# Ledger of designs, part 79: designed miniproteins, single chains, continued (3)

Each design is a single chain, and the fold is of that chain. pLDDT is the mean over its residues in the fold that is shown.

## One batch from the design tools (miniprotein)

Design m10733
Fold by ESMFold2-Fast:
Structure m10733 (fold): chain A 71 residues (1-71)
Amino acid sequence: GVASAGAAMYDAGKIMGKEAEELGRKSFEAGQRGDADAAVRYASEVFKHAKTEKGKRAGELAYRAAQAAAD
């Protein structure tokens, strides 16, 4: 669900850096309150930080974890 996807984005953000971690946390909190638009917006902003090789790997790991949790 949206909350599980937000949690995966939060975990990925921790690997990408402090700004991405904060955006992932906001996505998780938005998912918890049922605000799907805000959750998606913050999650998209986390991916914008994945411009480094390390960030791209973290984003791929989070995507796989979120896909597994959503299934």
Scores: mean pLDDT 64

Design m10734
Fold by ESMFold2-Fast:
Structure m10734 (fold): chain A 81 residues (1-81)
Amino acid sequence: KPSEEEFEREVLIALLEIHTAVAVNWAKKRGLDEYAEKIEKLGDKAVEEIRNAKTLDEMREIFDKAVKEINKLSEEAEKKA
């Protein structure tokens, strides 16, 4: 029914949403609400960019960049915890 490309898009979105939710929950549990908000906005933006991407390579680049930036924000948050 969906193409292989649409299947991978849905998988990347699901993985990114899970990764974002885990990072947001971690920050919120530590009272780091500013970082939780930044991570959530970054994740939401990246999910929309993947939805609008036209090629698998574009989707993968957006995913990789978003994961890297979320991890960077999480590391910055950890230094303030």
Scores: mean pLDDT 86

Design m10735
Fold by ESMFold2-Fast:
Structure m10735 (fold): chain A 57 residues (1-57)
Amino acid sequence: SSMHQALREERRKRMDEVTKRVREEGKRENLSPLETFLRIADALGEVDREFQARLAA
């Protein structure tokens, strides 16, 4: 549906924004590439859970 398409696009945009933010934080904190990747994965998991809840409502 158009609603699902809009939510998918919003989720993708937010995931991209979160990824950029966390990469910048990782560089500032001198994290390893692996540590930065794991932090990104955790943050993206939170975004996905938020949008899963919105889809279920």
Scores: mean pLDDT 83

Design m10736
Fold by ESMFold2-Fast:
Structure m10736 (fold): chain A 59 residues (1-59)
Amino acid sequence: GPHAEGAKAAAEAGGRGGAAAASLVSLDGNQTDGKQAAIEGARAGKGTEGAKAAAELSA
């Protein structure tokens, strides 16, 4: 769903941080944890691209 798409975008944009975020979303499936993981990926990565992915998960 949209959470998986946001996590994928965060993984691609955030590098290792984004990849960790995607893994957490896949393993847990919890909406709250998925959003948090995407935010962490956004912080670890390029900012703008990762922030967009996190925003998509929030919307």
Scores: mean pLDDT 54

Design m10737
Fold by ESMFold2-Fast:
Structure m10737 (fold): chain A 82 residues (1-82)
Amino acid sequence: EREEFAKKLEKALIDAGVPEDIARDIANAFLNNDLPTLFKSLIRLKDLNVDMEKVLEALKKYLPEEEARTVYITLKNLIDSF
């Protein structure tokens, strides 16, 4: 279920040190394909200097390996585009 995926993604981001509001916005943006909200949230995430290695580790705890890696690569590529 897509809602379950979004909740696990939100929990993973919070566990990695992402603030709850940003984690929720990112998870909801993935669920709803809301690219403007995703970009805005990722700019905020970049400004906070969140440890992306911790993000990957947290994603692997909550999501299957393939999904965790796909999410990580997507976030990494978007952040690197700024």
Scores: mean pLDDT 81

Design m10738
Fold by ESMFold2-Fast:
Structure m10738 (fold): chain A 118 residues (1-118)
Amino acid sequence: MTEEEKKIMELVLKLQDIAGRLQDYLDRLRAGEPVDREEVLKLLNEAIDIAKQLAEIFRKVDPEAAQRIEDGIKKLEEIAKKLPTASRDEQVALLEEALRIMQEVIDIAMKTLEKRRK
């Protein structure tokens, strides 16, 4: 593995950890339990920062992958903007969408890594 590939894997692992923590909050929302909205927003902003770092790396090596990640970042930023005033049902829908986008970013990063090995 190159140092760039190691950095991508580090960022992917961090994004997977954040996704797992957001999934726990989604499960609590679905179960009728209160959740810390500020902590959810903090995790979303951390995911956005990681996605921006991945997009910057890929801009030089796979511009199409970088653009797809940038599209995901824009959607995550809109979700983060809506979350503070969202109803409970809206919070569920927003977190489901955020988790889908984060998984797409992870899949793009992993596929880009595999392409660079052959």
Scores: mean pLDDT 85

Design m10739
Fold by ESMFold2-Fast:
Structure m10739 (fold): chain A 68 residues (1-68)
Amino acid sequence: MTVTLPDGTKVEVAVGSKITLPNGLELEVEEITEDSIDGILTLPDGTKVKVRLIVDPETKEITEIVPL
């Protein structure tokens, strides 16, 4: 699945893949739905947090990142 980040960058996401966000943080994708991507975000201090990326189903743009 290809999604557009808020800065206009397009990234390809798949369950089990790791992607690097524009801010340099690594996201491990766990689940993809029509309007969200759930995964584990690794912070600069090495802390891992569960997050949900909210996706606009019409434009495929990431609109929000929400801690779980």
Scores: mean pLDDT 79

Design m10740
Fold by ESMFold2-Fast:
Structure m10740 (fold): chain A 111 residues (1-111)
Amino acid sequence: MTAEELEKIGKEIAEKSKDGPGNVLRELLKAMEELSKKPLAEVREQVTEIDRILSLYANSLIKLAEKYLEGEDKVVFISSLYPFLNINPNADGGEYAGAGAAKKILEVIKA
């Protein structure tokens, strides 16, 4: 999936609801917490794919979190992305690519 495809998905999310991107991020936070409770051997393929997406879109996801998350949720989400910032600091599709990436990660977790 290209950055352009993810940006289109993110724009559709934002157009449907003023807090659409925020709702996707809050759902992602809950899904990632549940995934973290499972043994790595059971979720290795999901974790590998999530790490791949995060390495490309961490900056976009941080921009989205800065805009749509508040308080502890914002701090927790952004802190979880710090390990990925140095993998590809220039890989940035903007805010809407971040929303598309968040939705793609949710699909990986729910698969």
Scores: mean pLDDT 78

Design m10741
Fold by ESMFold2-Fast:
Structure m10741 (fold): chain A 100 residues (1-100)
Amino acid sequence: SPLEEFNKFLSELNKELIELIEKGELTEEDLRRAGEKLIELMKSLNISEETIERVREIIERAIERIKSLDPKDKEGQIEEVERMFKEIYVEAAEDFARKE
């Protein structure tokens, strides 16, 4: 299932970003790189351009929220990363539901 493939990819990226947060090494570049990898997968799965643009907006909001946190606030950074992926999953799941 394309949705199952997408969800596994989201889970892997989430795990990678959380590991960076736990090490105190998460950068804006890491978030942007994860976002671009997601968007390339979304394009390969024929997700709509409208949904992709909404996902880009979700990523930018998450980056700005994380940048506003204390760099030592690991719990807050994890919460914002998890919120971002949850919002992205909902957008992708709704797009897949319209096509299947």
Scores: mean pLDDT 86

Design m10742
Fold by ESMFold2-Fast:
Structure m10742 (fold): chain A 62 residues (1-62)
Amino acid sequence: SAESEKEKKELEQLLEDLRKQRNREIAAKLMDKLVEAARSRTLEQEVLNKYWREVLAILREG
């Protein structure tokens, strides 16, 4: 659906921004969106795992 495609793009953009800024607020936003996407099954598991690992890495490192 158009919504799932939009969600993918938005998450990818947020992830890139997060890597650049390492902002915890952005990380939290990403996590919320990932949880929602998983709940709605809008994203493939491989994509979800990829973003989730990136966010967790940033949160763990501080």
Scores: mean pLDDT 74

Design m10743
Fold by ESMFold2-Fast:
Structure m10743 (fold): chain A 87 residues (1-87)
Amino acid sequence: MMPSQEELVAALREAIERNDLEALRAVLATVRETLAQLSPEEQANLIAALLGVASEALARDPNNPVAREALAGAIELAEELQAQRAA
């Protein structure tokens, strides 16, 4: 079953708090699959939530490698969606 947007945001936050890069990568992979099932508005809302969580974590600790990977991954997903919508 696909996780809810709220569950994905919570999982991302937990991976960052636990400094668990493997868990983060698993969450980002699930987000990519979930985005394919969502409307454009829901996609934008999910990406905005993930960017917010990652940015807040980096604001607290700019040297957190998992938070940096989370932000980079969320940006990559946002760029991938924009490229698909432009095609």
Scores: mean pLDDT 81

Design m10744
Fold by ESMFold2-Fast:
Structure m10744 (fold): chain A 88 residues (1-88)
Amino acid sequence: IIRPSREQWEEAARRAREAAEALGLAPADRAKVVNGAAPAAAMALSGHEEEARAELAAAREDVAAADLEPEDRRQAELALAVAEELLA
């Protein structure tokens, strides 16, 4: 199991915030999507960048197939967009 250090989690959260700000997300959306994107950034910082990209691709397929309420789908798509920006 991948367990990033506290420092790696803090760095991942910082990068996720920067990516969300670069994408122009509103403050209310930014907080929610940063929390969703931080795990992918933490995996990349732990040296698991390829695994992070594979998990992102799988998550994107899961979101596309899931029966989600419109607002939950919107938040999931925003989190995926921030994670993609982090792993670009």
Scores: mean pLDDT 69

Design m10745
Fold by ESMFold2-Fast:
Structure m10745 (fold): chain A 61 residues (1-61)
Amino acid sequence: AELARELARKGRLSEEDAERIAAALEAGDSVQAGRYIARALAKGEISAEEAQELGRLAAEA
């Protein structure tokens, strides 16, 4: 979850989207986490590489 919050601190990801992703990852809800990650990618807030990294964390959590 730290990666999502770090991206928000750098202004890359909105605080709202970062907290949604972080909360889903911490809850082990990979489906919800994947949905929020896909939304952030679609909005151009994160790169495809960053989305893949967050997706790996969701699959392993």
Scores: mean pLDDT 77

Design m10746
Fold by ESMFold2-Fast:
Formats: C-alpha cells, sequence, structure tokens
Structure m10746 (fold): chain A 71 residues (1-71)
C-alpha cells in the first residue's frame, strides 16, 4: 500500500493525471481484487513508459513489487 501511495503522489507531481487515476484504482482494489489491482499497475506503467517519465515508472515498479507479495 505504501509503495502505491508514493507512486500516486509522484504521478500527481509529474502531472500524469491518467497514471494517478489508474494507481488510485489499484490502491482501492489492493486487498479486495489483487489481480485487477495488478492490471491497473501494469496499465499505469505502460502510460508512464509512453510519456517518458522515468521517476514515475520507477515508483510504479516499486508498487508492482509490493503487489507481487499479495498475489
Amino acid sequence: KEAIERAIEVARQAGLTDVAGALEKAYELFDTDPVKASNYLVAAALIAVAEGHQEVLDAIREAMREMDKKL
């Protein structure tokens, strides 16, 4: 949860509102639907790659590692 929260903040600071939205969905679903939460993290990572934001991508990768421990 903490890694996803940090990724949301980093995405917001970068102005990537669509990435922040996908990460917020992942946060909401973290405990109730981990598979769907993981899919939102993957979607956020793909957008971050397309936008060229390395710092946002690095934060999302940390969130993905936290998610893998739940799966």
Scores: mean pLDDT 81

Design m10747
Fold by ESMFold2-Fast:
Structure m10747 (fold): chain A 117 residues (1-117)
Amino acid sequence: KKKEEVEKLLEELKEKVRTKLASEEAVKELEARLEEFLEEYKKRHPEASELELLTLELITLMLLLGFRKEEIEKKLEFVEEEVLKKALELAEEFFQREMREMFEPGLEAAEELSAKL
């Protein structure tokens, strides 16, 4: 059930990203960078559960869309606290290092989308 809820939210956010980002290239770049990040995490943490990986992907996407940490914690309160905190820390580290430079054109769209979610 928790996995299904995360997958549902992730699918809804991916669809909204595709409709709000005017650039098809920006969507492809985001999806490629997110996939690379998740593959690197999986290689370092082969013991990571499918729920942990899905939660990490969802949180990273939410941060890219301009969600605040408090909003993410409230939306994902059904996820185990340890998994949620670990995923948030990793997603914030990755976001600050790499993703902001890539997302310059989408920031205004992300702010509008965050307000509607």
Scores: mean pLDDT 70

Design m10748
Fold by ESMFold2-Fast:
Structure m10748 (fold): chain A 79 residues (1-79)
Amino acid sequence: SVKEYTIILPTEDLEEAKKKLEETLRKAEEEAAKSSTYELLSSSSEETEDEAVATAEILDKETGTLYRVTLVGVTKEKA
């Protein structure tokens, strides 16, 4: 089975978005590496003019569940 999660990170600009996504992804990689139950299968990051996106795929070895986590850094629209 596959479970997908999308997390939106509000940022002031794309440079902050990229930095926050890289830091969050790195922390997730470190935590997965310390776990005997979870395995990081892949991670990637992409940038466009308007947003930064990072994706990680984590396998739960006990259940065979694949978790796909997508982090999206977006600039806040000012009301």
Scores: mean pLDDT 72

Design m10749
Fold by ESMFold2-Fast:
Structure m10749 (fold): chain A 70 residues (1-70)
Amino acid sequence: LTEEQKRAIELLKKAIEAYEKGDVEAANQLFAQALRESGLPKEQQAELAEIVFSSKDRIEGLKKAIEFLK
């Protein structure tokens, strides 16, 4: 894993924590930051966003995004 991927994973974990606490706005901002700091090409960033937003539950989507980055 690159340092950018590790940082993105930590930001996604924080997004999950924010969502679990009911802070949806903070969770969305943390997710956006994770995409920007991931070092991934635009195409893969879009794919991550689709994984999260197409999931039944936002927490489930964020967990799938973490798995994608591993």
Scores: mean pLDDT 81

Design m10750
Fold by ESMFold2-Fast:
Structure m10750 (fold): chain A 94 residues (1-94)
Amino acid sequence: SKTQFELEVLLGMALISLGVGRLIGDDIWGGRRAIELAESALELAEQSGQVPQSAIQQARRLLDQARRALEQGRGREAGELAIKAVEVLIQSLQ
C-alpha cells in the first residue's frame, strides 16, 4: 500500500539518522531525528485510517519511552525505540 511504502521510507530515514549520529559522535542528534521521523510516521498512520488502534497505541508508548530516553541523554536508545515504533506501524499493515 501507499501508506506502507511511506512508512518504510520514514523507517529508512530514521535508521540512516541513527547511523549518521553514531558516525559523527552525536547520538543525541541521531536519536532526536529518529524521534521526529517516527512522530511523522505515527501522524501518517493515524491520518491513513489503515493502521489498527492497537498498533497506534503501541507506537505511542514506544515514542513516549524514546522521548524519556532522550531526556536522560540516552540518544542511541531513544533512536532504537523510535525505530521500533515505526516497525510496529509497518508490521500492522502486513
Scores: mean pLDDT 91

Design m10751
Fold by ESMFold2-Fast:
Structure m10751 (fold): chain A 94 residues (1-94)
Amino acid sequence: MKVKVTITTDGGTAEVILSSNDSGEEMAQKLVDAAATVVDLSPEQRQALLNRLLSALEQRKGKSIKERAQAGAMALAEYLRSLGVRSKIEIEEV
C-alpha cells in the first residue's frame, strides 16, 4: 500500500510517496527531504525534524501506512508551526 503526502506552504507544494515497505527511517527521511523543498531548513533544523519524525513513527510501529503517515504529518506540521511556518499537509491513498 502507498500514500501520497502533500505539503503546502508559502514556499510552494511538495509531494512524496510513502510505502508500507519503507522503514521508519526511510519514511522520516522522505518527509524531511520533501519539507526542505518548500521550507528553508538549516542542517540543524533538518536533524531536529528527522528526530521528531522518527519518534512519531516509532510510536505507530505496526500500524497501517495511513496511520503512520498521519502521525508523521502531524509531527511535521507541529515542527513547522514551531518555526512560524504555516503549512497544510494532506494524505491520500494511491
Scores: mean pLDDT 86

Design m10752
Fold by ESMFold2-Fast:
Structure m10752 (fold): chain A 65 residues (1-65)
Amino acid sequence: SKDEKIKELLKEFIEKELGATPLDETLDEIVELLKDPSKLDKIIEGIKNRGYEKLAEEIKKLVLS
């Protein structure tokens, strides 16, 4: 599903940035935050600013599809 693809990309970002595997429940919460238009750009910009521009663009594309 689209949500499962978003979760996998978020998991990759968090594992690379923090060196720890997030809980599935945490990933579900972040996916719901990304569906809020008022929060989407802020979260995506945060990921891009950490050096994960391609990953951020793919997440945004999936959320808006």
Scores: mean pLDDT 84

Design m10753
Fold by ESMFold2-Fast:
Structure m10753 (fold): chain A 55 residues (1-55)
Amino acid sequence: SLEEAVAQIEAELKARVDKYIEWMKRQGIEVDMDALEKMKASQLAYEKALLEQRA
């Protein structure tokens, strides 16, 4: 299932971004949440398109 693969990628991307945000906050680095959400959405769209082409 394509839907399961997409859901897994989405969950993994979210977990990685959340962990990276936590790390940046601990280091005192200013987090641009809007830019991160945009990058996450773009990466998910790319990964989804690759899966759909291979399905």
Scores: mean pLDDT 79

Design m10754
Fold by ESMFold2-Fast:
Structure m10754 (fold): chain A 80 residues (1-80)
Amino acid sequence: SPEALLEETRREVERALAQAESASVAEIEELAGRTMTRLIEVQDELTARGAPESVLRELDELLLRFAAEVQRILARKRAE
């Protein structure tokens, strides 16, 4: 279901962010690239399937949150 795919994607993002906290800058850049590609693929799939507006909104919020958190982690690590 769209809701199940969103929940799975949310867990993938949470794992990626946890991994990023202890990763090097290069590892974070690679991880972020892979995770962003996956988020875009999920967004395209959910849109094509006619997922509920609430699911699409939550996915958009998840994508924006992931991008913001990755930039925060990268800025912190690059400052050293």
Scores: mean pLDDT 86

Design m10755
Fold by ESMFold2-Fast:
Structure m10755 (fold): chain A 108 residues (1-108)
Amino acid sequence: ADAAEGEAGGAAGAAGAVSGDLAAGVAGGLAAGLGAASADPEAAAWGGAGVGAAGASPAPGAGLGGGLGAELAGRTGSPAGRGAGQGVADSSAAGPAAREGGRRGGEG
């Protein structure tokens, strides 16, 4: 995950602009990978589940989609202000709207 963070950074940046696209990517990629793995229970192992099945099946990104989708989900799921979407800004580095509203109330 750490090593792939640099690669996912480019994709996560683009997906960040489109929240729905990230969710679809994760669901679609994992579904394709898992479906392929089910076809070969022998390859349902850690490294064989997606890799082996992906080679046998013309599934679009069976192994690739699963890996990348999960990585993007982990990054956007972080409430560090870069992920989680617009409604979640529970951090000091969060969006200005949430900070402005909270401080305005405290200001009196």
Scores: mean pLDDT 41

Design m10756
Fold by ESMFold2-Fast:
Structure m10756 (fold): chain A 88 residues (1-88)
Amino acid sequence: MKKEAEFEYTTSSGAKVRVRITVNEDGTVEVEVELDPADTRPLSDADMGEIMVEAARLAKEKFGADGVQVMNAVYRALGEANQRLRAR
């Protein structure tokens, strides 16, 4: 069955992110990452680490057996969003 969850997180540096996760009925995972539109600063490695800790908590609570797949998808989506901010 289709599962959906979202979370918002503010890192220790003040970076704000919203992450939306969908696990489709075929088992594919879709992740949408929104960075604060007022903050064009790229995420640091520390920011990424803090967000991934929160994602791990959510994955365990909401997705159970799909948790590893969800974590891999979140990491990829965060990296892609961060790359877009670094584009000149």
Scores: mean pLDDT 76

Design m10757
Fold by ESMFold2-Fast:
Structure m10757 (fold): chain A 75 residues (1-75)
Amino acid sequence: DVEKKLLEVAKSLNENAEVYVSGDTIIVIVEADSKEKAEEIAKKLEELAKSLGAESESHILPLGDKYKLVVTVKV
């Protein structure tokens, strides 16, 4: 189950990780304290998605002194 695996890995990297499913698209949202941490999480989730045969893209948004990471995975 791609959704369960993404949630498990995301939560292991950041406990505030959230996962949503819309049709054939899985959306992972993580709040990170730095851009570097957000980029590290994005790379790990994209690598996981690729290993599961899925396509992914990531967006990092600055929110004050924190960063919000949104990763979309299409299965």
Scores: mean pLDDT 81

Design m10758
Fold by ESMFold2-Fast:
Structure m10758 (fold): chain A 73 residues (1-73)
Amino acid sequence: MEEELRQYGIELGKKEGLTPQQVQALGDIGYHVGRVLPEELAKETIEEVAKALKEKDFQKVTQIMSKGLKEAE
């Protein structure tokens, strides 16, 4: 599942027109959330991060990741 969510993040980043570095970062995020969250929550987290990156709202990215880490406990 982790590798599937990495690919999900990479493909979503490419579709959203993110930079190569952001696409790679979204893939890494997908891998990590796929290991700690249920698939549905992991996909939702990846989609929220992709939107925030597209909007250049880096504070929102930090908030999404902080929430995801709390739910992983």
Scores: mean pLDDT 75

Design m10759
Fold by ESMFold2-Fast:
Structure m10759 (fold): chain A 81 residues (1-81)
Amino acid sequence: SAAEKLARLEELRAEAERRGLPIAARAVDLSIQAIRLRQQGKDFEADVYLGLARIYLAVAKLIGDEESAELAEEAIRIAEE
């Protein structure tokens, strides 16, 4: 359910914040917003937010931030389920 996905993403956000991973935290926030937009029937805007999350994932990979990349990939995966 959307509520279960949001709960899992909130846990990932807390993890990113606890570990001091701002790129991951931003990607998780964007993934949370994508789910919320889909709940409102705003599928186009949700796809835009998920695209932005993928940009943050690409940045993490580019700069070698493997910890942020792992959390960002998990957040995007949850949002795409």
Scores: mean pLDDT 90

Design m10760
Fold by ESMFold2-Fast:
Structure m10760 (fold): chain A 95 residues (1-95)
Amino acid sequence: MKELKLELEILESLLAMIQALLLQFGKKNGLEELAKKLVEALENRDYKKAEELLEEMEKAIENEEDRESLRSLFETAKKLQEEIEKLREKIKELE
């Protein structure tokens, strides 16, 4: 129990860091409002809307390395959310 709760806190902290990086990335590229909407869509698990917002951001970014970084951060955030949900369900079963 204690170990699972610690793992959850670590994963939630990592997700918050990735979300902060997505927001900073948006600011750097003049896409702050799109980045905010992307993070909100991810938090709501609206992956269809999140993908659409990501594609809009990618089209606005001319630098290929920046587009690859954006996609990588998005995929990492999605994976972290899936692991967090699995861990939350496991903790709930043990309580």
Scores: mean pLDDT 82

Design m10761
Fold by ESMFold2-Fast:
Structure m10761 (fold): chain A 59 residues (1-59)
Amino acid sequence: MEEEKKLGEELVKEAKDINERTTPAEGAMYAMRKAQEMYSEGNFYAAKMLSALARELLR
């Protein structure tokens, strides 16, 4: 769980960095791709965080 949280936090940080350097759409697309990848790997915690971030960036 702790390792899953750390990976999720790092991916969220990367998505936010992309948003700051480019656009909310680019950050959201990165977050959604990583959310799907994490979900497929069984890291549901990271997948949920990344999906929430993607929705927040696009609203």
Scores: mean pLDDT 80

Design m10762
Fold by ESMFold2-Fast:
Structure m10762 (fold): chain A 97 residues (1-97)
Amino acid sequence: LINLKLAEVYIKLGKYSEAIKVLKKVLPTIKGTGLSEEQIEKIKNLIKSGKIEEALKLLVKFLKEINKKSGEVLSERKIREIEELLSLIEHYVEKTS
């Protein structure tokens, strides 16, 4: 069982690839409507600025805020939008390592 707290631990340890893997597995379990366009833009701007830790922390924060105890899980479209952000982060992690 993987959860957002495990992703936060990996982020604190600088293990961004492990954090990304955990987040990808958690996305189908998140209940909510997805991230707003403004939330996505904020994360993209942090990624492009090389602020990978801040981008991952902000993404986890937004996922916690949208996640409900009950209701529908994220749609496939909304999961793909977040997976695209995670893939962008992964690209920048490889570039700066």
Scores: mean pLDDT 79

Design m10763
Fold by ESMFold2-Fast:
Structure m10763 (fold): chain A 63 residues (1-63)
Amino acid sequence: MEEAEKRARELTARMRELVDSGQVTKEEVLAFARELAELAPEVSTFIYQEGARAVTRGLRAAE
């Protein structure tokens, strides 16, 4: 659980960086979403929701 939560936070931070740089692609967002979904059973609802919001923002930023 500890490691999964750390991984989810790292993925969320990386996704936010890609979105802010304007270099995010739809492929990258979908890959992130898949990895976050695999971590979902092992992470708190709050951390999962943070990641899900990053995915939503990424999808809107990706053309």
Scores: mean pLDDT 77

Design m10764
Fold by ESMFold2-Fast:
Structure m10764 (fold): chain A 56 residues (1-56)
Amino acid sequence: MAEAERAARTAADSAARTGRVDEGVDVLTQIGEQKGPEAQRASDAERARLRALAAA
């Protein structure tokens, strides 16, 4: 699911840059739910990264 991994990273990076953390988390959640367990793991990793960036 390389496409889902790229989508998750792009969404997280965009949210971090623009300060739209809640929008980024929502998009990552949708990617994980729609694309299956591999995408869910990728989404979970990017959500953790995005939350850490937002907290900094």
Scores: mean pLDDT 72

Design m10765
Fold by ESMFold2-Fast:
Structure m10765 (fold): chain A 79 residues (1-79)
Amino acid sequence: DSSRYQQLLLQIGQDQGNFTTDSYNRIQQLDNQRNQALSLGDLDRATQLDQQRQRTLQDRQLFLDRSNQQMSDYLRRIK
């Protein structure tokens, strides 16, 4: 039933959209906190926030890469 695979693909797309939005909001929050720390002269806090931002970006990229691979596998031959 092709409709089942279409629903799975739509679900992955929805999950990617939700994850991307959440990741974007997290990065914006971290950027705002970092800018506040810099304005207060708290360089240690700013560095910690930059590290958390980099980890968030890496986690996002890994999630998208894995989700895209899963979608590609579903679009290939039905065994």
Scores: mean pLDDT 80

Design m10766
Fold by ESMFold2-Fast:
Structure m10766 (fold): chain A 65 residues (1-65)
Amino acid sequence: MLIADKRATPAQIETARKLGEEYGADEIIIQVHNGKATISVRNKEKTVLAVLGADGEILKEIITE
């Protein structure tokens, strides 16, 4: 399931989808603040949190179990 803020750029959505494929995600949530997107990618084993710039560049990534 992908839940995206209406303000998310196509590039941010594409980066979130790629991370979802990489981690076999059950859920992807995108929230946008000041042109940056925070994404949560979750599977059965772990959560990946990332901050994306407007062009979908990964500014920060944190992996938690």
Scores: mean pLDDT 80

Design m10767
Fold by ESMFold2-Fast:
Structure m10767 (fold): chain A 57 residues (1-57)
Amino acid sequence: GLSAEEIERARAALSPEQLALTRGIGLTLRAIGDAIEEGIKAGDLSLQATPAPLIES
């Protein structure tokens, strides 16, 4: 795997604007992950069924 030092070096090589974009993508992915986890815990998401567009049920 990548070392923490290599990750830190890669971050230092990015411009502030590129870092802001990367952070935005990370926040979006985290929000999606949180929504999936919450749905599984609530029993609303069935991994056996592909969710259709939001239908009132």
Scores: mean pLDDT 62

Design m10768
Fold by ESMFold2-Fast:
Structure m10768 (fold): chain A 72 residues (1-72)
Amino acid sequence: SMEEKIKKLEEEFLKLAREQLGEEGERLAREIIERILNNKNIAEQVGLVLRAMADLGPEAAKIVIEIIDLLE
């Protein structure tokens, strides 16, 4: 289901953030996930992709894009 796909992407994103930045990475990743799920504004979604890329790299940005695409 879409919900199961989103959950797996969230778990992958949190794991990647924890491996890069530890507890700070997990906190940042949870904030980004919460903002994606609660904000359907395109400009804000683009900002969250850019933030993930800057803080966690292109692999993290790709996961954020995939979550946004599933939510559409």
Scores: mean pLDDT 83

